# Designed miniproteins, single chains, continued (4): the designs that were tried, part 115

Each design is a single chain, and the fold is of that chain. pLDDT is the mean over its residues in the fold that is shown.

## One batch from the design tools (miniprotein)

Design m15996
Fold by ESMFold2-Fast:
Structure m15996 (fold): chain A 94 residues (1-94)
Amino acid sequence: SEVIELIEELIKRLEEILEEVENKGLSAEQARKKFEEVMEEAIKRLEKVDPKLAKSLRELLEAAKEALDNGEDIASVIRFVIQLLRKELEELKK
């Protein structure tokens, strides 16, 4: 499934950003920029194959941006998004 491949790719990219924040000294500002960029790219690709899932991912990104604007930790936000995407991936594989 193209949708499954897109979600798996997104999870891997987000895990890479998290690794850079936790172990390579990537700043919160740089991590936020990368996070928003990879989420936007995934949303655009999903709009062509699953518009409903793309809309859900857009709503998730807007909620994440609001949390970050309210002072939530970038690593915590990325971990939460990864957890939600992993749950979605399990449902898509059933």
Scores: mean pLDDT 88

Design m15997
Fold by ESMFold2-Fast:
Structure m15997 (fold): chain A 90 residues (1-90)
Amino acid sequence: MLKEAAASLSEEELEALKEARDVLEEGIKAGKPKEAAIKVAEIFYEKLGLGTEEDLKEAREAAEAMPEEELKAGLQKTAEALDLILKAAE
């Protein structure tokens, strides 16, 4: 359950997820979805230790290859998922 998973997150991990959500929301609002996607991938790699340097490269390539409208829709869903995790953490 998301609530149980969120409760296992450290304060550092929760802060990184909050930063990622805020970056996605601001990037979408500013019309910079590709920049937001890349920045979020960097936050996950640098602050959460998620993935590898190769995963970062793949994320950047995927963001560049994806049509902006599709990327924006995906980022909106990701921001929603992050918000749900943060709310579940209480």
Scores: mean pLDDT 76

Design m15998
Fold by ESMFold2-Fast:
Structure m15998 (fold): chain A 79 residues (1-79)
Amino acid sequence: SMEMKKLEEGVKKVEAEVDALLAAVSTLPPAEARARLAAAIETLRRLLAYYEKNFPDATDVIARIRAIIARLEAELAAV
Protein backbone atom coordinates (compact mmCIF):
# COMPACT_ATOMS: atom_id res chain seq x y z
CA SER A 1 0.00 0.00 0.00
CA MET A 2 1.03 3.67 -0.35
CA GLU A 3 0.91 3.96 3.46
CA MET A 4 3.42 1.11 3.95
CA LYS A 5 5.67 2.62 1.25
CA LYS A 6 5.71 5.94 3.17
CA LEU A 7 6.62 4.10 6.40
CA GLU A 8 9.49 2.28 4.65
CA GLU A 9 10.75 5.57 3.14
CA GLY A 10 10.54 7.18 6.60
CA VAL A 11 12.59 4.40 8.22
CA LYS A 12 15.23 4.65 5.44
CA LYS A 13 15.59 8.37 6.23
CA VAL A 14 15.92 7.59 9.96
CA GLU A 15 18.63 4.99 9.17
CA ALA A 16 20.55 7.61 7.13
CA GLU A 17 20.17 10.21 9.92
CA VAL A 18 21.49 7.67 12.48
CA ASP A 19 24.56 6.97 10.29
CA ALA A 20 25.19 10.76 10.13
CA LEU A 21 24.72 11.05 13.93
CA LEU A 22 27.22 8.24 14.59
CA ALA A 23 29.79 9.92 12.30
CA ALA A 24 29.24 13.25 14.14
CA VAL A 25 29.45 11.83 17.71
CA SER A 26 32.73 10.03 16.91
CA THR A 27 34.38 13.51 16.84
CA LEU A 28 32.80 14.76 20.12
CA PRO A 29 34.00 14.59 23.75
CA PRO A 30 32.42 11.63 25.65
CA ALA A 31 29.93 13.75 27.66
CA GLU A 32 28.57 15.46 24.51
CA ALA A 33 28.51 12.14 22.58
CA ARG A 34 26.49 10.52 25.40
CA ALA A 35 24.01 13.43 25.49
CA ARG A 36 23.38 13.30 21.71
CA LEU A 37 23.06 9.49 21.65
CA ALA A 38 20.69 9.53 24.67
CA ALA A 39 18.49 12.20 23.00
CA ALA A 40 18.36 10.17 19.75
CA ILE A 41 17.43 6.98 21.66
CA GLU A 42 14.59 8.83 23.48
CA THR A 43 13.26 10.23 20.18
CA LEU A 44 13.35 6.78 18.52
CA ARG A 45 11.65 5.10 21.51
CA ARG A 46 8.77 7.58 21.14
CA LEU A 47 8.64 6.85 17.40
CA LEU A 48 8.64 3.07 18.12
CA ALA A 49 5.74 3.45 20.60
CA TYR A 50 3.80 5.48 18.01
CA TYR A 51 4.30 2.82 15.29
CA GLU A 52 3.47 -0.09 17.65
CA LYS A 53 0.19 1.65 18.60
CA ASN A 54 -0.88 2.96 15.16
CA PHE A 55 0.75 0.50 12.69
CA PRO A 56 1.18 -2.82 14.59
CA ASP A 57 1.11 -4.77 11.29
CA ALA A 58 4.19 -2.85 10.01
CA THR A 59 6.39 -5.58 11.53
CA ASP A 60 9.43 -4.98 9.26
CA VAL A 61 9.44 -1.22 9.96
CA ILE A 62 9.01 -1.82 13.73
CA ALA A 63 11.85 -4.40 13.69
CA ARG A 64 14.14 -1.91 11.89
CA ILE A 65 13.40 0.85 14.45
CA ARG A 66 14.14 -1.66 17.27
CA ALA A 67 17.45 -2.56 15.56
CA ILE A 68 18.42 1.15 15.29
CA ILE A 69 17.64 1.68 19.01
CA ALA A 70 19.72 -1.40 19.94
CA ARG A 71 22.64 -0.10 17.83
CA LEU A 72 22.48 3.36 19.44
CA GLU A 73 22.28 1.81 22.95
CA ALA A 74 25.41 -0.28 22.16
CA GLU A 75 27.23 2.86 20.91
CA LEU A 76 26.17 4.78 24.05
CA ALA A 77 27.50 1.95 26.29
CA ALA A 78 30.85 2.09 24.41
CA VAL A 79 31.39 5.86 24.96
Scores: mean pLDDT 89

Design m15999
Fold by ESMFold2-Fast:
Structure m15999 (fold): chain A 84 residues (1-84)
Amino acid sequence: SAAEELLKKGEEYRKQGDLSKAASYYTAAMLLDPNNSKVYLNIGEDFFKQGLLEQAEKSYQRALKLDPNNKKAKENLEKVKKKL
């Protein structure tokens, strides 16, 4: 889907350390598919890399609310909670 393509580009920019470009692609994916759990997981990972732990927690919580079986969102949420 178009949202999946945007997420993939965001992940590529995040891997390169371009968190601003990653965030813009994740925002575009979120606007296109606001119920996509993967968007909020990736936004949370971006906030986590920036040290914005409360924003990361909120993003991971939203990802897990949309997909309760998302193991990565659950693991990342626990990791953030230990740092708060």
Scores: mean pLDDT 83

Design m16000
Fold by ESMFold2-Fast:
Structure m16000 (fold): chain A 72 residues (1-72)
Amino acid sequence: ALPTRPTETDNPHLSEIQIRIALMLQIIGAAIDLSLLLNKPIEVKISVDTPLDELRKKLEELIEEIEKVKKE
């Protein structure tokens, strides 16, 4: 099994922070995948101040680019 356990700081009022961290990690992972596929560095301009909507859009953009590269 591949269970993930919340950290010791996990509590209800931290759910937004957890979602933000998860999105940021997914964005970084997608950028690394794209970088490996293209053999060039991919810069991701995100920060802790980036709105969740913008983080989601950035992740979708990276995933779309990866899918386009993989199709070719």
Scores: mean pLDDT 71

